# Ledger of designs, part 15: designed miniproteins, single chains

Each design is a single chain, and the fold is of that chain. pLDDT is the mean over its residues in the fold that is shown.

## One batch from the design tools (miniprotein)

Design m493
Fold by ESMFold2-Fast:
Structure m493 (fold): chain A 79 residues (1-79)
Amino acid sequence: KEALVNRVLAHAGRAVQDAIDGNTEEAQKHADEAAKLAGKYSEEVRKHIEAALTAAQNGDSVAVEKHLAEIRKLAEKAA
């Protein structure tokens, strides 16, 4: 359970970092892996990752953390 949650969050976090660094294609790859790992919650996880990437590009760290917290909750439900 914890291993799955940690992998989803690791990919989501890498997607955010890649977006901050301007690596949009790598950000999308990590977003896709996080969503895939979430199984039936993949669509909900994608929406929160997209919102986190947008917030990260706008420098809104509070919104990034909020969306990462929702991704954690969805990953816990998937595990």
Scores: mean pLDDT 83

Design m494
Fold by ESMFold2-Fast:
Structure m494 (fold): chain A 89 residues (1-89)
Amino acid sequence: MPSDSQLGQIVSQVLSDVSQDLRSQGLTDASDLLQQTSQLLQQASQDNDGDTVVQTLSNLNTQLTQLIGSQRANQIFSDIGRRVRNLIS
């Protein structure tokens, strides 16, 4: 099983990868938000701070919905969740 620290690093990497995909699609603001969130999650993972991980992801969901709307935000979160599940399986 991945440790909490390893899980945080996996989620951070997935956000970075999805951020690059969004940038290539011209969704620069959403890409920048995911990149910032990836960096915060990587730091929280190093600190073993699961509460900060949860809070950071909750804030990402709110901000992403405000930037690109609920439909696109849901598609991005679905893609993130799928990629994370594939890496931890």
Scores: mean pLDDT 79

Design m495
Fold by ESMFold2-Fast:
Structure m495 (fold): chain A 77 residues (1-77)
Amino acid sequence: SIEEEIKKEEKKLGVSLTEEAKKLLIHHFEANPQDRPRLSAIMREAAELARLRGSKTIEVEDVKTALRLNGLEAPPG
């Protein structure tokens, strides 16, 4: 499942997602299953954005930025 793939990336990158950030990612990839191969790149970029803030926690804003940088729009709501 997409949730299990996200959890594996969290462990691999040494980061955690907020509940809101996790829900945003799940919603995006369930709505756009063709984008699932991009999950690793999105997670990596979001983790880098969090690290720039001195954080190990990925926030909604980090996810939205990573999606935009990859030419993917964040779902409304």
Scores: mean pLDDT 81

Design m496
Fold by ESMFold2-Fast:
Structure m496 (fold): chain A 74 residues (1-74)
Amino acid sequence: SARERLFASMERAKALEPEVVRRLVEELGLSEEEARAYVNMAVLALMGEEDVTEEKLFEMARRFYEEMERSEKR
């Protein structure tokens, strides 16, 4: 069922979180806690997608980070 595939995709996405967090820390200079928050938002945003990959998670997390920076303006 699509529902079962959705749960499997979410589990796969969660397994990719450490790698995406590391990449966000290295490339954007975020703290691990901040990077993890953006990755969690990316996982939720990509729920139901057919192919949740490390690259898609990184892209989505980066977009959330950039949107927050634009909105909040340090």
Scores: mean pLDDT 78

Design m497
Fold by ESMFold2-Fast:
Structure m497 (fold): chain A 91 residues (1-91)
Amino acid sequence: SMEEREKVIEKLREKLKKYNVDDEFIDWAIRAVEAYFKVKELIEKEPIDVLKKLTPQERVEASLGAALVRALEMNDERAKKLIDSIKKILS
């Protein structure tokens, strides 16, 4: 639901700010999580057609968004390592 998405985004923003991550990365991370939720909803409806319509870049963005959502369930050490790995993929 939109309410669940907003709660996830708020928790992500709070956690990234706690880790002193730069605002540009925070803004990107929120967009990646929103891309993940959009793809998730589309896959539940028509998975094969979604895969045909998404560019490789959009698939990567949604996958990284999914990883960021998982970071909310991780301890700080693991979450920071995941964030650093994502930053390296983006550079």
Scores: mean pLDDT 81

Design m498
Fold by ESMFold2-Fast:
Structure m498 (fold): chain A 68 residues (1-68)
Amino acid sequence: SLEDEVKARTAATARATHDRMADLEDRYRAGELTPDQVRAQIDALHAQVAEVGAKNAALRAEAEKKKS
């Protein structure tokens, strides 16, 4: 179903974000990234999560429109 698809996409995005945050922490500890570089990558991740959220919201709105 569309709900199952949205749920799967949300879970996959959450997992990927968590894994990337852990990688950023490890790279920062290794001296590979500056605080500014970590901030920029975190901001990029937040933007990507927001984009996925917006797409999921649009899919739900379209499903409601079809039901109506």
Scores: mean pLDDT 80

Design m499
Fold by ESMFold2-Fast:
Structure m499 (fold): chain A 64 residues (1-64)
Amino acid sequence: ADAQRAALRAAFETGLRLLEEGKSPEDVSRAANAVAAPHGITVDFSHAPKERAIAAAREGLAAL
């Protein structure tokens, strides 16, 4: 539970940072999944416009 929560937080933090840096949603999803995948967590930013992906990542972090 705690390890999965920490991995999910790290994935959202990585995703948010890279989105703010202007990386593509595909590159952001790959980087975030590299952090989360060992814990069975998958995240995908490629199906959302950048602004919605940023908002979703911020909401996810606030909920953790």
Scores: mean pLDDT 73

Design m500
Fold by ESMFold2-Fast:
Structure m500 (fold): chain A 81 residues (1-81)
Amino acid sequence: MMSREQLETVLRVMEHEARELLEEARRRGNEKAIELAKQVLELVRQGREMLARGAPVEEILAVIEQASELMKEARKELERH
């Protein structure tokens, strides 16, 4: 099971990757990827707020999983066929 310190590290890494993805999506003018990247950033913000409030690890992991899936969708949206 992930520790709270590991959860903070995961959220920090996801925020960095999502910001880079958002910048790339904006450069390409991909509206769907922009929206997905923004949703990932909002989920990371929520995860950090939950962590700060002492929410259960399992609830924070659920938010991380949701953010991870949206990030995969955003990356696929930016990939060439």
Scores: mean pLDDT 84

Design m501
Fold by ESMFold2-Fast:
Structure m501 (fold): chain A 91 residues (1-91)
Amino acid sequence: SEEQKKALEELKTEMDRIIAEFQSRLDEALANGATREELMEIAREAFKRLQDLYDKYIKEHPELKDEIEKLYNEAVARLQRLVSEALARMA
């Protein structure tokens, strides 16, 4: 339905925002000489925001579970790659 399409588009937009904000925060932290522990705290906050969105959308749109899980897994993978790249830059 149009409502279902809108819900998925809104979820994707919100997840993309979380990832973009996370990338910006990682870049700023690295530029300021952040520790591994500080980077991991920034990552923890971003993963929590993604998890909170996932939980909300699964509860509100259980019929879209597979599509929501796909978007969530893609977003988590993107955050994991950004964390790995940031940690590699510290090595």
Scores: mean pLDDT 89

Design m502
Fold by ESMFold2-Fast:
Structure m502 (fold): chain A 88 residues (1-88)
Amino acid sequence: SEFDKLLEEMKEVLIESLKNKDIEAAKKKIKELVEKSKLSPEQKEFLKSVGDVAIDLIEEFKDDEEKALKVLEALFEGARFLYEVQLS
């Protein structure tokens, strides 16, 4: 689905930001990805919220890449589950 594809693209952007330490570029890319999608306003708002939480987690665990990756994986798995039960 477009939602699953966008969720994976957001995750890749965030993982890359852990390596290059450019959180502002990641924020911009995520916003552009969501805005350009053909998803509903409700779905876009949901994904923006997921992105905001993910950025906060990366900033919190910026000195522990392994832990940051684990919490990002958990967040995105949870987001996909919530989409399947509430928005699909």
Scores: mean pLDDT 81

Design m503
Fold by ESMFold2-Fast:
Structure m503 (fold): chain A 91 residues (1-91)
Amino acid sequence: MEQEKKELLEKLKEQMRRELSVSEEELKIYEELLKLLIENDVLEKVGRMASESRSVEEFKERLRENLEDEELVEKLIELLEKLEEIRRKKL
């Protein structure tokens, strides 16, 4: 159970490292985001919301509307805002 979730996280991190070649700062935020999603059993649900969203703002709205855990929603939005800030500073 817990071991399976850890294995999934490591597999996703390896895939991101191969495909995205993102900065270590960005990778740390993605890792924290994925860990929260996996630990709360919402990875598939949130992944689907992200895929159906055309913008980060639309994604944030979907998180607020579709997740019952207010604390989890707040943490996810904070991580997304940190990721946007890093990308904005890069250009």
Scores: mean pLDDT 75

Design m504
Fold by ESMFold2-Fast:
Structure m504 (fold): chain A 102 residues (1-102)
Amino acid sequence: SEADEKVREIMRKVEKEALEAVAENEEAQEYVRKAAEHLEKALLSKDEEEREKHIEEAGKEVGKLRKLGLENPEAADAVEEAIAILREGFAEGLKAREELLK
């Protein structure tokens, strides 16, 4: 599907940019990868129940990112930047999906 391909392109870029923000923290990189994977699966889900499940799983990984930033003040700015990239990227993916399904 053209919509599915566009969503994958957006989320691939989002994951890359978020990983670059946390390049100096391997634990943060793991949480970013898992969050991005679940956000992509949510955007590609055709079932609302499966979509909500993946959004919840992504939220858990973002929660771990926030906790890591709170426990490691030196990483706090990088973590908040990665979270913003993931949040804004997911919104862009949702918009692209809705526009291409019309």
Scores: mean pLDDT 87

Design m505
Fold by ESMFold2-Fast:
Structure m505 (fold): chain A 80 residues (1-80)
Amino acid sequence: SPEEQLEQLKKKKEELEKEIEELDKQIKEETDPVKKAVLGARRTVLRSELNILEEAIEALKKGEYDSKAAKLALQTLADA
């Protein structure tokens, strides 16, 4: 249901926020510039995913099920 999809997206958002927090900690502790760059790139990807999830959550709350952000986020959940 749309309500269940909204709950799943909110849970995924919380999980991504925790992953980003752990990556930020790893980046601060990393001394190797190559590894630090790789971690930074992964952080950028996760932040992009978080932005899409936030847009999708807002769209679904407004009943905008056909929005690009909502479709992309729901497709990501289905493919996971």
Scores: mean pLDDT 80

Design m506
Fold by ESMFold2-Fast:
Structure m506 (fold): chain A 95 residues (1-95)
Amino acid sequence: SDMDVLEFALGQLQVRVVQLLLENGEKGRELNDVLIKFEKWLRSKSLDEILSDPSVQEIIELGKKMLEAQKNNDLASLYEYTDKAIEIVKKHVSS
């Protein structure tokens, strides 16, 4: 379902926070702050409002691509789609 795909995509973003905290603490903290703001926005909205949001729909489409990349053990594509989803979240919380 779209909710399962969204949950998977958000999980990949959280994994990326941990990776960045270990490699570059400043960038990891910046991403963590962005995800905290996005999570607060998600908690403030109904399920219908979340699923109808254009940025969330783009994240779900990227999440489908992430799932396919994971199924094919294509880590390079998985990381590419994860980074694209991060840029969408950053733009969403900056508006």
Scores: mean pLDDT 87

Design m507
Fold by ESMFold2-Fast:
Structure m507 (fold): chain A 61 residues (1-61)
Amino acid sequence: SSMEKQLEAVETLVAMLKRRHPELAAELDALLARYKEALANGDMEAVRATMEELDALRRRA
C-alpha cells in the first residue's frame, strides 16, 4: 500500500541520517517510533507533526 511505501521511505531516510549524524540517533529513533505509533493509530495530526519534525531535523543537519 502507499502507506507501507511511505513508512519504508521514512525508515530509509532515518537510517541514512543516523549514519551521517550519529549524534542525532536517539532523537531520530524516538521520532520514528512516534511516527510508527501515529500510523498504527490512524492519528493523522501526529503523522503530520512527526513528518514536520523529521523535515526540520533534515534541514538543520
Scores: mean pLDDT 84

Design m508
Fold by ESMFold2-Fast:
Structure m508 (fold): chain A 76 residues (1-76)
Amino acid sequence: HMEELKERIEKALLEAGVPEDVARQIANAAATLYENGFTPEEVARAVKTALRAHGYGDIADEAAERVKKVLEELEK
């Protein structure tokens, strides 16, 4: 359940170029937000903000979009 969601988000972040340690932390936070009722768009905005805070602003938009798509696929 939650672990599978974290893994899917982490994979999306890794594919966007986020390092493993940062991807794991952000995936954990993103999965928690989504499970607590935040929308894919709201979660993507949080991911973008977190990536900028970690110094990955240059890939933040792409990474956030990939996470949003993962969450949107779960709603179909």
Scores: mean pLDDT 85

Design m509
Fold by ESMFold2-Fast:
Structure m509 (fold): chain A 96 residues (1-96)
Amino acid sequence: MTQEELDALVKKALEEQKKSRENRFKKIEDMIKAGKSVEEIVEQYRKELEAKLDAFLEKASKFLGEPVINALRETLQKEIDEEVEKLKKYVEEMAK
């Protein structure tokens, strides 16, 4: 795999994360209406993001070596952690 192919793969993963985020906002609104706690909503969202990351890395592992997969995991995991923190604040405001 070339560096160009790797950069394109990372960009595609980030774009898919953004689309998944939009779908999850609707799901979160439904969860708030159902009376779920902020903690339950945030924990479920984190699990869904991590599951999607694992599925992406599984596909990428067919074309990329283990060191590259590990680097992608670290980069995408940091983005998940940041998104979970942003979501927690958003859900806390909506639940008021």
Scores: mean pLDDT 76

Design m510
Fold by ESMFold2-Fast:
Structure m510 (fold): chain A 87 residues (1-87)
Amino acid sequence: TEALRAQLLAQADAIKSELDNLLAQLKALGKLTQSDIDQANALKNQMDEVLTGIGTGKLTGMEARQRLEAVFTQAQNFIARLKSEIE
């Protein structure tokens, strides 16, 4: 449904915001690496590709959900890692 798409888009935006905040914190602590920047950018690009596919109708139903689930899982694992590096 359109409501489900809106929820998935909102979740992706929340993940991107959290990544930006964590990278900013690591930079302030002098702990930010080029690998961290590259991984964050790769995850954001993957989310944008899936969201664009949904918006253009090229990704629908189960395929759209599976691809979002995969990238969200990768993003959450990366977020957990960044949080552990801040502490």
Scores: mean pLDDT 83

Design m511
Fold by ESMFold2-Fast:
Structure m511 (fold): chain A 68 residues (1-68)
Amino acid sequence: MSPEQRYEQLRDAAVAHAVGVTREKGVEEARRYMDMMLRQLSKVLSPEQVEELRKEVEEAIERVEAEL
C-alpha cells in the first residue's frame, strides 16, 4: 500500500469515527476523541498530514453539529 493510500484510508476511517462519536456522544466527546487520535497519529504522520487530518475531522464534526 502506498503512503498516500494509507493516509487516505486513515483519513476516511478517522472522519467516519468522529461523525459516529458526534452523533452518539455529542460534540465534546468527538473533540476529545479527535485530540487523542491526532496526538497518537502525530508519532507516525508528518506535521502536514496531522494538520490536514485535523482540518477534515473538525469540518466533519462541525457539519454533524449543525444537524443536531
Scores: mean pLDDT 80

Design m512
Fold by ESMFold2-Fast:
Structure m512 (fold): chain A 68 residues (1-68)
Amino acid sequence: MRELLNSPELAEGLALLWLGIERVAAKHGVPVDIERFEKLIEEIESRTAPIPEEVKQDILDELRRLAA
């Protein structure tokens, strides 16, 4: 069982990591959007374990709120 990948704490960690990436991209004038993050989640799932939809939705909702 991939407990760490399924935890709310990991979801929060992934969202914070994505925000860090977005900040670095912004410094170089490269836009990074939520669509790219969605693709990253899909890639992680394909190579490790399925991330529960509830956890994915929480991450995306948090990012959308922060982006607004």
Scores: mean pLDDT 62

Design m513
Fold by ESMFold2-Fast:
Structure m513 (fold): chain A 57 residues (1-57)
Amino acid sequence: VSPDTQDRIVRLVTEELRAGASEDDALRRAAERLGLSPSTVRRVVDRVEREQAEAVA
């Protein structure tokens, strides 16, 4: 997955969560908008969260 695609995934998931969607619904909707599988979106989000946690620690 390219960095640009990763940024778009994170942005779309965040917007869905702000709209009151559950985490599972946010991942599914982002996947549909980008033409990706929900598993791919979840993997990317998990990676970004791990990287951000390491950067803060």
Scores: mean pLDDT 77

Design m514
Fold by ESMFold2-Fast:
Structure m514 (fold): chain A 88 residues (1-88)
Amino acid sequence: KVEEAKKLRDEIVKRAEELAAQFPEHGDEVLAAGRKIANAAFTAALDPTNLEQFKDLAESAVARFPGEAGRALQEIADEALKKVEELL
């Protein structure tokens, strides 16, 4: 439960770190967005009342990035949402 939510958060952060390394011109911003998604996913996985806040935060974070970086970050957000819903 809590350990599964922590594992999910850590996996999302790791994916964001890998993505930031692939897009070094946006690295700090991609990593910051990924960490926000990871923390929101952790909270939503423990309490379904936070699911809408997670969706809104993920959508706004992704919208800041055009092109390939934005699409890759959207993929991270979509996988995070799927795993949050599986834990609820």
Scores: mean pLDDT 80

Design m515
Fold by ESMFold2-Fast:
Structure m515 (fold): chain A 72 residues (1-72)
Amino acid sequence: SPFQQWDQLLQQGERQAAQLQAQGDVHRALLIESHVTLSRMQRWIAQRTQLSDSEVQQMLDKSQQQYDEIIA
């Protein structure tokens, strides 16, 4: 389901933030942590409003794009 894919993205973000922190890239680590926090809230809203799988996928794709921009 798109929610399971979203959970994987959030877990990936948390691991990436920890790795960046360990490497001394504090600025990017904080950007990823901030993004994960916002993305988690958006996932909660999507679940509570019973959005369609298509709508959830669009929100997930946008979250993935924002994550990729921080990592680049």
Scores: mean pLDDT 87

Design m516
Fold by ESMFold2-Fast:
Structure m516 (fold): chain A 65 residues (1-65)
Amino acid sequence: EEERREKLIKEMERIAKEAGMEVLSIEGEKITIKNNSKDAIKFTATAIRMIAIAYEAGFSVEVKE
């Protein structure tokens, strides 16, 4: 379901931007994100949300400092 997968990817990118995170790459089934926020709580909440959406989209998530 390419359309559903693309929608979930866009949702993840939207959430990352709203929380001050950067999506560094989306390659195959892996999404790499970077924390550009100095708010540890906001980062953690966003990471949990993105992991849940990534799992539903069939992706793994890697977090960079």
Scores: mean pLDDT 70

Design m517
Fold by ESMFold2-Fast:
Structure m517 (fold): chain A 100 residues (1-100)
Amino acid sequence: SPALRGLAARMRRVLDEAEKILESLGYPEGVEAVRRARDAFVEAVKNNLTPEQIKALADEIARELERLAEKSPDPEVQEFLRTLAREVRGMAELAAELAK
């Protein structure tokens, strides 16, 4: 659907921006996680994944970002990763709504 394609495009833009921010903050584990997430969403779009599969992927990514936030000693990195996880989880909920 156009809504699902729009959601996927928005997710990619958010992750591309997050990669640059985490690079500027000097957190390589966060950069790697976001890059992996972006590549996974690009592959999902290429393979025409269902809204349910996109939700599952986004939920997994959000959990990983939350784990990285907990491990980070830097409060700025922690806050950024938690904010990003909430954004990704919000997009997972939108994908779930499109699956209904």
Scores: mean pLDDT 81

Design m518
Fold by ESMFold2-Fast:
Structure m518 (fold): chain A 68 residues (1-68)
Amino acid sequence: SAADRAALEAALLRAAEEEATRLISQGNVKGAIEVLERYVAEARARGLEAVAARLERSIDHLKETYGL
């Protein structure tokens, strides 16, 4: 259902953001980007294009913030 898809999208975004934030707090920005790229691939494999686009924006923001 649309509600089940929305719940999956929210859960995937939260998991990606929490793992990336943990790596950034450890000084591992490159690791955070790699993790986000894996979640983008997972989102695409599941047909969740909106989630993939949102995660790509997070990657772009990290690259801009840290000069990568």
Scores: mean pLDDT 88

Design m519
Fold by ESMFold2-Fast:
Structure m519 (fold): chain A 89 residues (1-89)
Amino acid sequence: MMEEIEKELFAVLAASPEKLDVKETIELTQKLAKNLAKTHDALRIVVSPKASAIDKKELAEAVEKAAGVPVTVEDGAGSDVAVLLIMAA
């Protein structure tokens, strides 16, 4: 059970955080969210402090629209993530 929930955790990593393409990052997150929304009623996104170029409100609205489920966006590194983590709520 716990191990299967962990398997549905997706991490979006930028190869160079300083050269972060915000638009591509949002689009990739939308694709991952659509996949997670097939099995989950709500999603949670944790945004790395190093990804300050990402507007959390814009990200939340874009992902929620694409996935069709409620999305919560929060600050903080959930782990060694360079940009953000998306997971089931």
Scores: mean pLDDT 66

Design m520
Fold by ESMFold2-Fast:
Order: sequence, then structure tokens, then C-alpha cells
Structure m520 (fold): chain A 70 residues (1-70)
Amino acid sequence: SKKEKIFDIIEKAVDAARKALEAGLSPQEAIDVMKKELEKNGYKFVFDSDEDALEAIKLIEEARKERKAA
């Protein structure tokens, strides 16, 4: 279904960002990796506000911390 395809695209983009963080890139660089992956699939990734961008950065950082704790 279209929903399953969209979820697969998002999952791949998030995975690419996570791997960038694990490789030692900054949260901002990891977001750029995620944006590029989404853009390859025709989705424009734009933050409507600075708060949305900061929240995305926090989520990526939390994922990185959880990976190190596991």
C-alpha cells in the first residue's frame, strides 16, 4: 500500500541519519543526511519552525544515546 511505501522511505531516512550519528557526525549533519534521503524519494523536508528542527535534533540525539546504552 502507499502507506507502507511511505513508512519504508521514512525508516530508511531515519536509519541513514542514525548511522551518520554513529559515524561521529553532528545532529545537524545527520538531519541533512535524512533530508537528502527523503528528497531522493520526492519528499521535500522543510522545518516549519525552529522548534520543529530542534525537536528533530533531540530525537536523533536520543536515538544515538539509546544505541550506546544498549
Scores: mean pLDDT 66

Design m521
Fold by ESMFold2-Fast:
Structure m521 (fold): chain A 102 residues (1-102)
Amino acid sequence: MLEEARELLRRAEELLREAERLIQEGLSEPFGSERGIQLFEEAIRLAEEAIRLYREALRLAEEAKKRGVPGAEELIEEARRGILEGEILLGLARIALAVQKL
């Protein structure tokens, strides 16, 4: 069953989009603002959770592929893309947070 992997991908995508929104909002805050710091810290938390869900979805999709379930390969590619995008956003949020604290 690929339904669990699809649900994890959906939830991970929602968290990643929220993390991206918070990063954009944080970048609009004045340098050194407490709100900017809080927004980047929350974005880091959401990006880390999204990456965790993408990794679990990848594990389930890889198990489905081993069992010959159709559509598993597409979910593997989607999960791998999500992990990469999540790691990029996590890196950006961490750099932005470090700069904001200067």
Scores: mean pLDDT 88

Design m522
Fold by ESMFold2-Fast:
Structure m522 (fold): chain A 61 residues (1-61)
Amino acid sequence: SVKDVPPFPGGFGLDTPQEELDKRIKKGYEAWDKFVGGEKAEEYVKKHLESVQASLQLHAE
């Protein structure tokens, strides 16, 4: 296991508090934006976010 990286619970379970979940999601987006920010960050973020969020919503439901 990697201790230098905050442990990610096995997906988004009911055991994960909303506060913790919100923080992890925000951190993930910031890390991703840092990688793409050199090019078409705006377009890539919009397109990729819609795709990922749609998949997550379908999976959660």
Scores: mean pLDDT 56

Design m523
Fold by ESMFold2-Fast:
Structure m523 (fold): chain A 59 residues (1-59)
Amino acid sequence: TMDDLLAAAYRAGVDLGKAGASEEEARDAGRTLGSAYGLDDAQTEALADAMVEGNRAGA
């Protein structure tokens, strides 16, 4: 589900932040994930935002 994808993106973002990845890298990873799942632009940006929020929490 979309909620499961958002939760997974946030957790992946946290791991990226702990590893010292940038917010730009986290956003790009989220957009890549959205494209891989065939999501629309709004859903893809929601995944990117979740991954950036995770990245900030992990840093």
Scores: mean pLDDT 86

Design m524
Fold by ESMFold2-Fast:
Structure m524 (fold): chain A 59 residues (1-59)
Amino acid sequence: SAADEAAEKAKELELQRRKDELIEQMVDDYYEAGIISEEEKKRILASNRQEQIKRLSAL
């Protein structure tokens, strides 16, 4: 019901926030290692979550 849906969405938002932190860390690590350029770093960080995961998985 509505209460269960609200709780589910709140938990999903928290998980998305934690995933954002992990992706930012991974992108920074790849940039520092010279695997990606500064332009690529900015592009990945500006992309939606699915595209971020796809791009990082392709490296």
Scores: mean pLDDT 81

Design m525
Fold by ESMFold2-Fast:
Structure m525 (fold): chain A 60 residues (1-60)
Amino acid sequence: SKLPPLSEGEQRVVDAAKLMESDPEKARAIFEELLKSPDETVRVLARNALRELEEWLKEK
């Protein structure tokens, strides 16, 4: 398509979220990198994902 369906940063958040259960360290590193994104939407998504990851790791 002429317009991409998701930004590269948004896609990286989605892909990293899929890793939260299998590879939480890799997911964490990706979310932390995405907190530095110039895109506010990406930063919000990454911050929320990190919060969820930290809660999940506390339970495990």
Scores: mean pLDDT 77

Design m526
Fold by ESMFold2-Fast:
Structure m526 (fold): chain A 100 residues (1-100)
Amino acid sequence: SPTEKAIELLEEVEKLVVEMLESLGDERGAKAAREYFKELKKKIEKLSEENQKKVAEILERRKKEMEEAIKKGDYKKFEEIAKEMVTEVESIISEEEAKK
């Protein structure tokens, strides 16, 4: 389902972000990321199927970009991609919530 695909991709992205923060010794950042993604999951589950598909497409694209940044050892690029992804996903959530 669109819900299952979006949540699966979200959990895969969470793992990349948490593992990166842990590799840098940022234990507080890793804990904050886990809490953030847990709340984001709840919000995504409440979205329409159309917006869940849009979120899944963003997460899939951004996950590939994050994996490439890791392969190149480019932490700065990884952080930029993560921030852009969060902004795009939160925009979709906020736009749907504003229409309800």
Scores: mean pLDDT 88

Design m527
Fold by ESMFold2-Fast:
Structure m527 (fold): chain A 86 residues (1-86)
Amino acid sequence: MDAAKKEMEEAYEKAKENGKKAIETAQKLGDEESKEKVERLLKEMEEALEYLKNDPKKQLGAAKQGEGLMAQFLKYLEEQLKEAEK
């Protein structure tokens, strides 16, 4: 039980850190739409985790899915920034 809660908290923290980096990267690009999408994804993740608070397995799944989506979005934005800096 404690392991699943710890994994969920770690996944959520990683999603928030990646989200912060994605927002900063989108701001450097002047990409307001991507910034808004990242902010919306973080809010939807928070709401999903609260909704699933009585189901630890689904809550962990939601946290890991959100982490993966946020990491993918960050990678996309970092690649766009790298191309723009050439």
Scores: mean pLDDT 81

Design m528
Fold by ESMFold2-Fast:
Structure m528 (fold): chain A 90 residues (1-90)
Amino acid sequence: MEQQFKQIVLDGLRFLRDSVPDKYKPAFDATLKKMEQSPTSEDALKILDETVDKLMEESDDIDRGVLSLIYAVQKTIIDEKIKKVQEQLQ
C-alpha cells in the first residue's frame, strides 16, 4: 500500500533528521515538506537521496563521513521496513 511505504520513508527521514547535527536539520526539514507532497514512496526516496548527496557535497569535511554513516543506517532500516510490508501483502 503506497501510503504505508511513504509513511515508512517519512519516518526514516525524521529519524535521520534527529540524528544529524543541528546545522543540517533545516535542510532535512525542507526535504520533509517536499516528501510529504510527493505522490509516491519512490519519489520520496529520490528526494531523500538528492538531499543527502547535496549535504555531503557541501560538507567537505569530517561531517561528510558522519552524514554518510547516519544515512546508510536509516536507508537500510527504511528498505527493510518496506520489504516486510511488501511480504505481508502477498
Scores: mean pLDDT 71

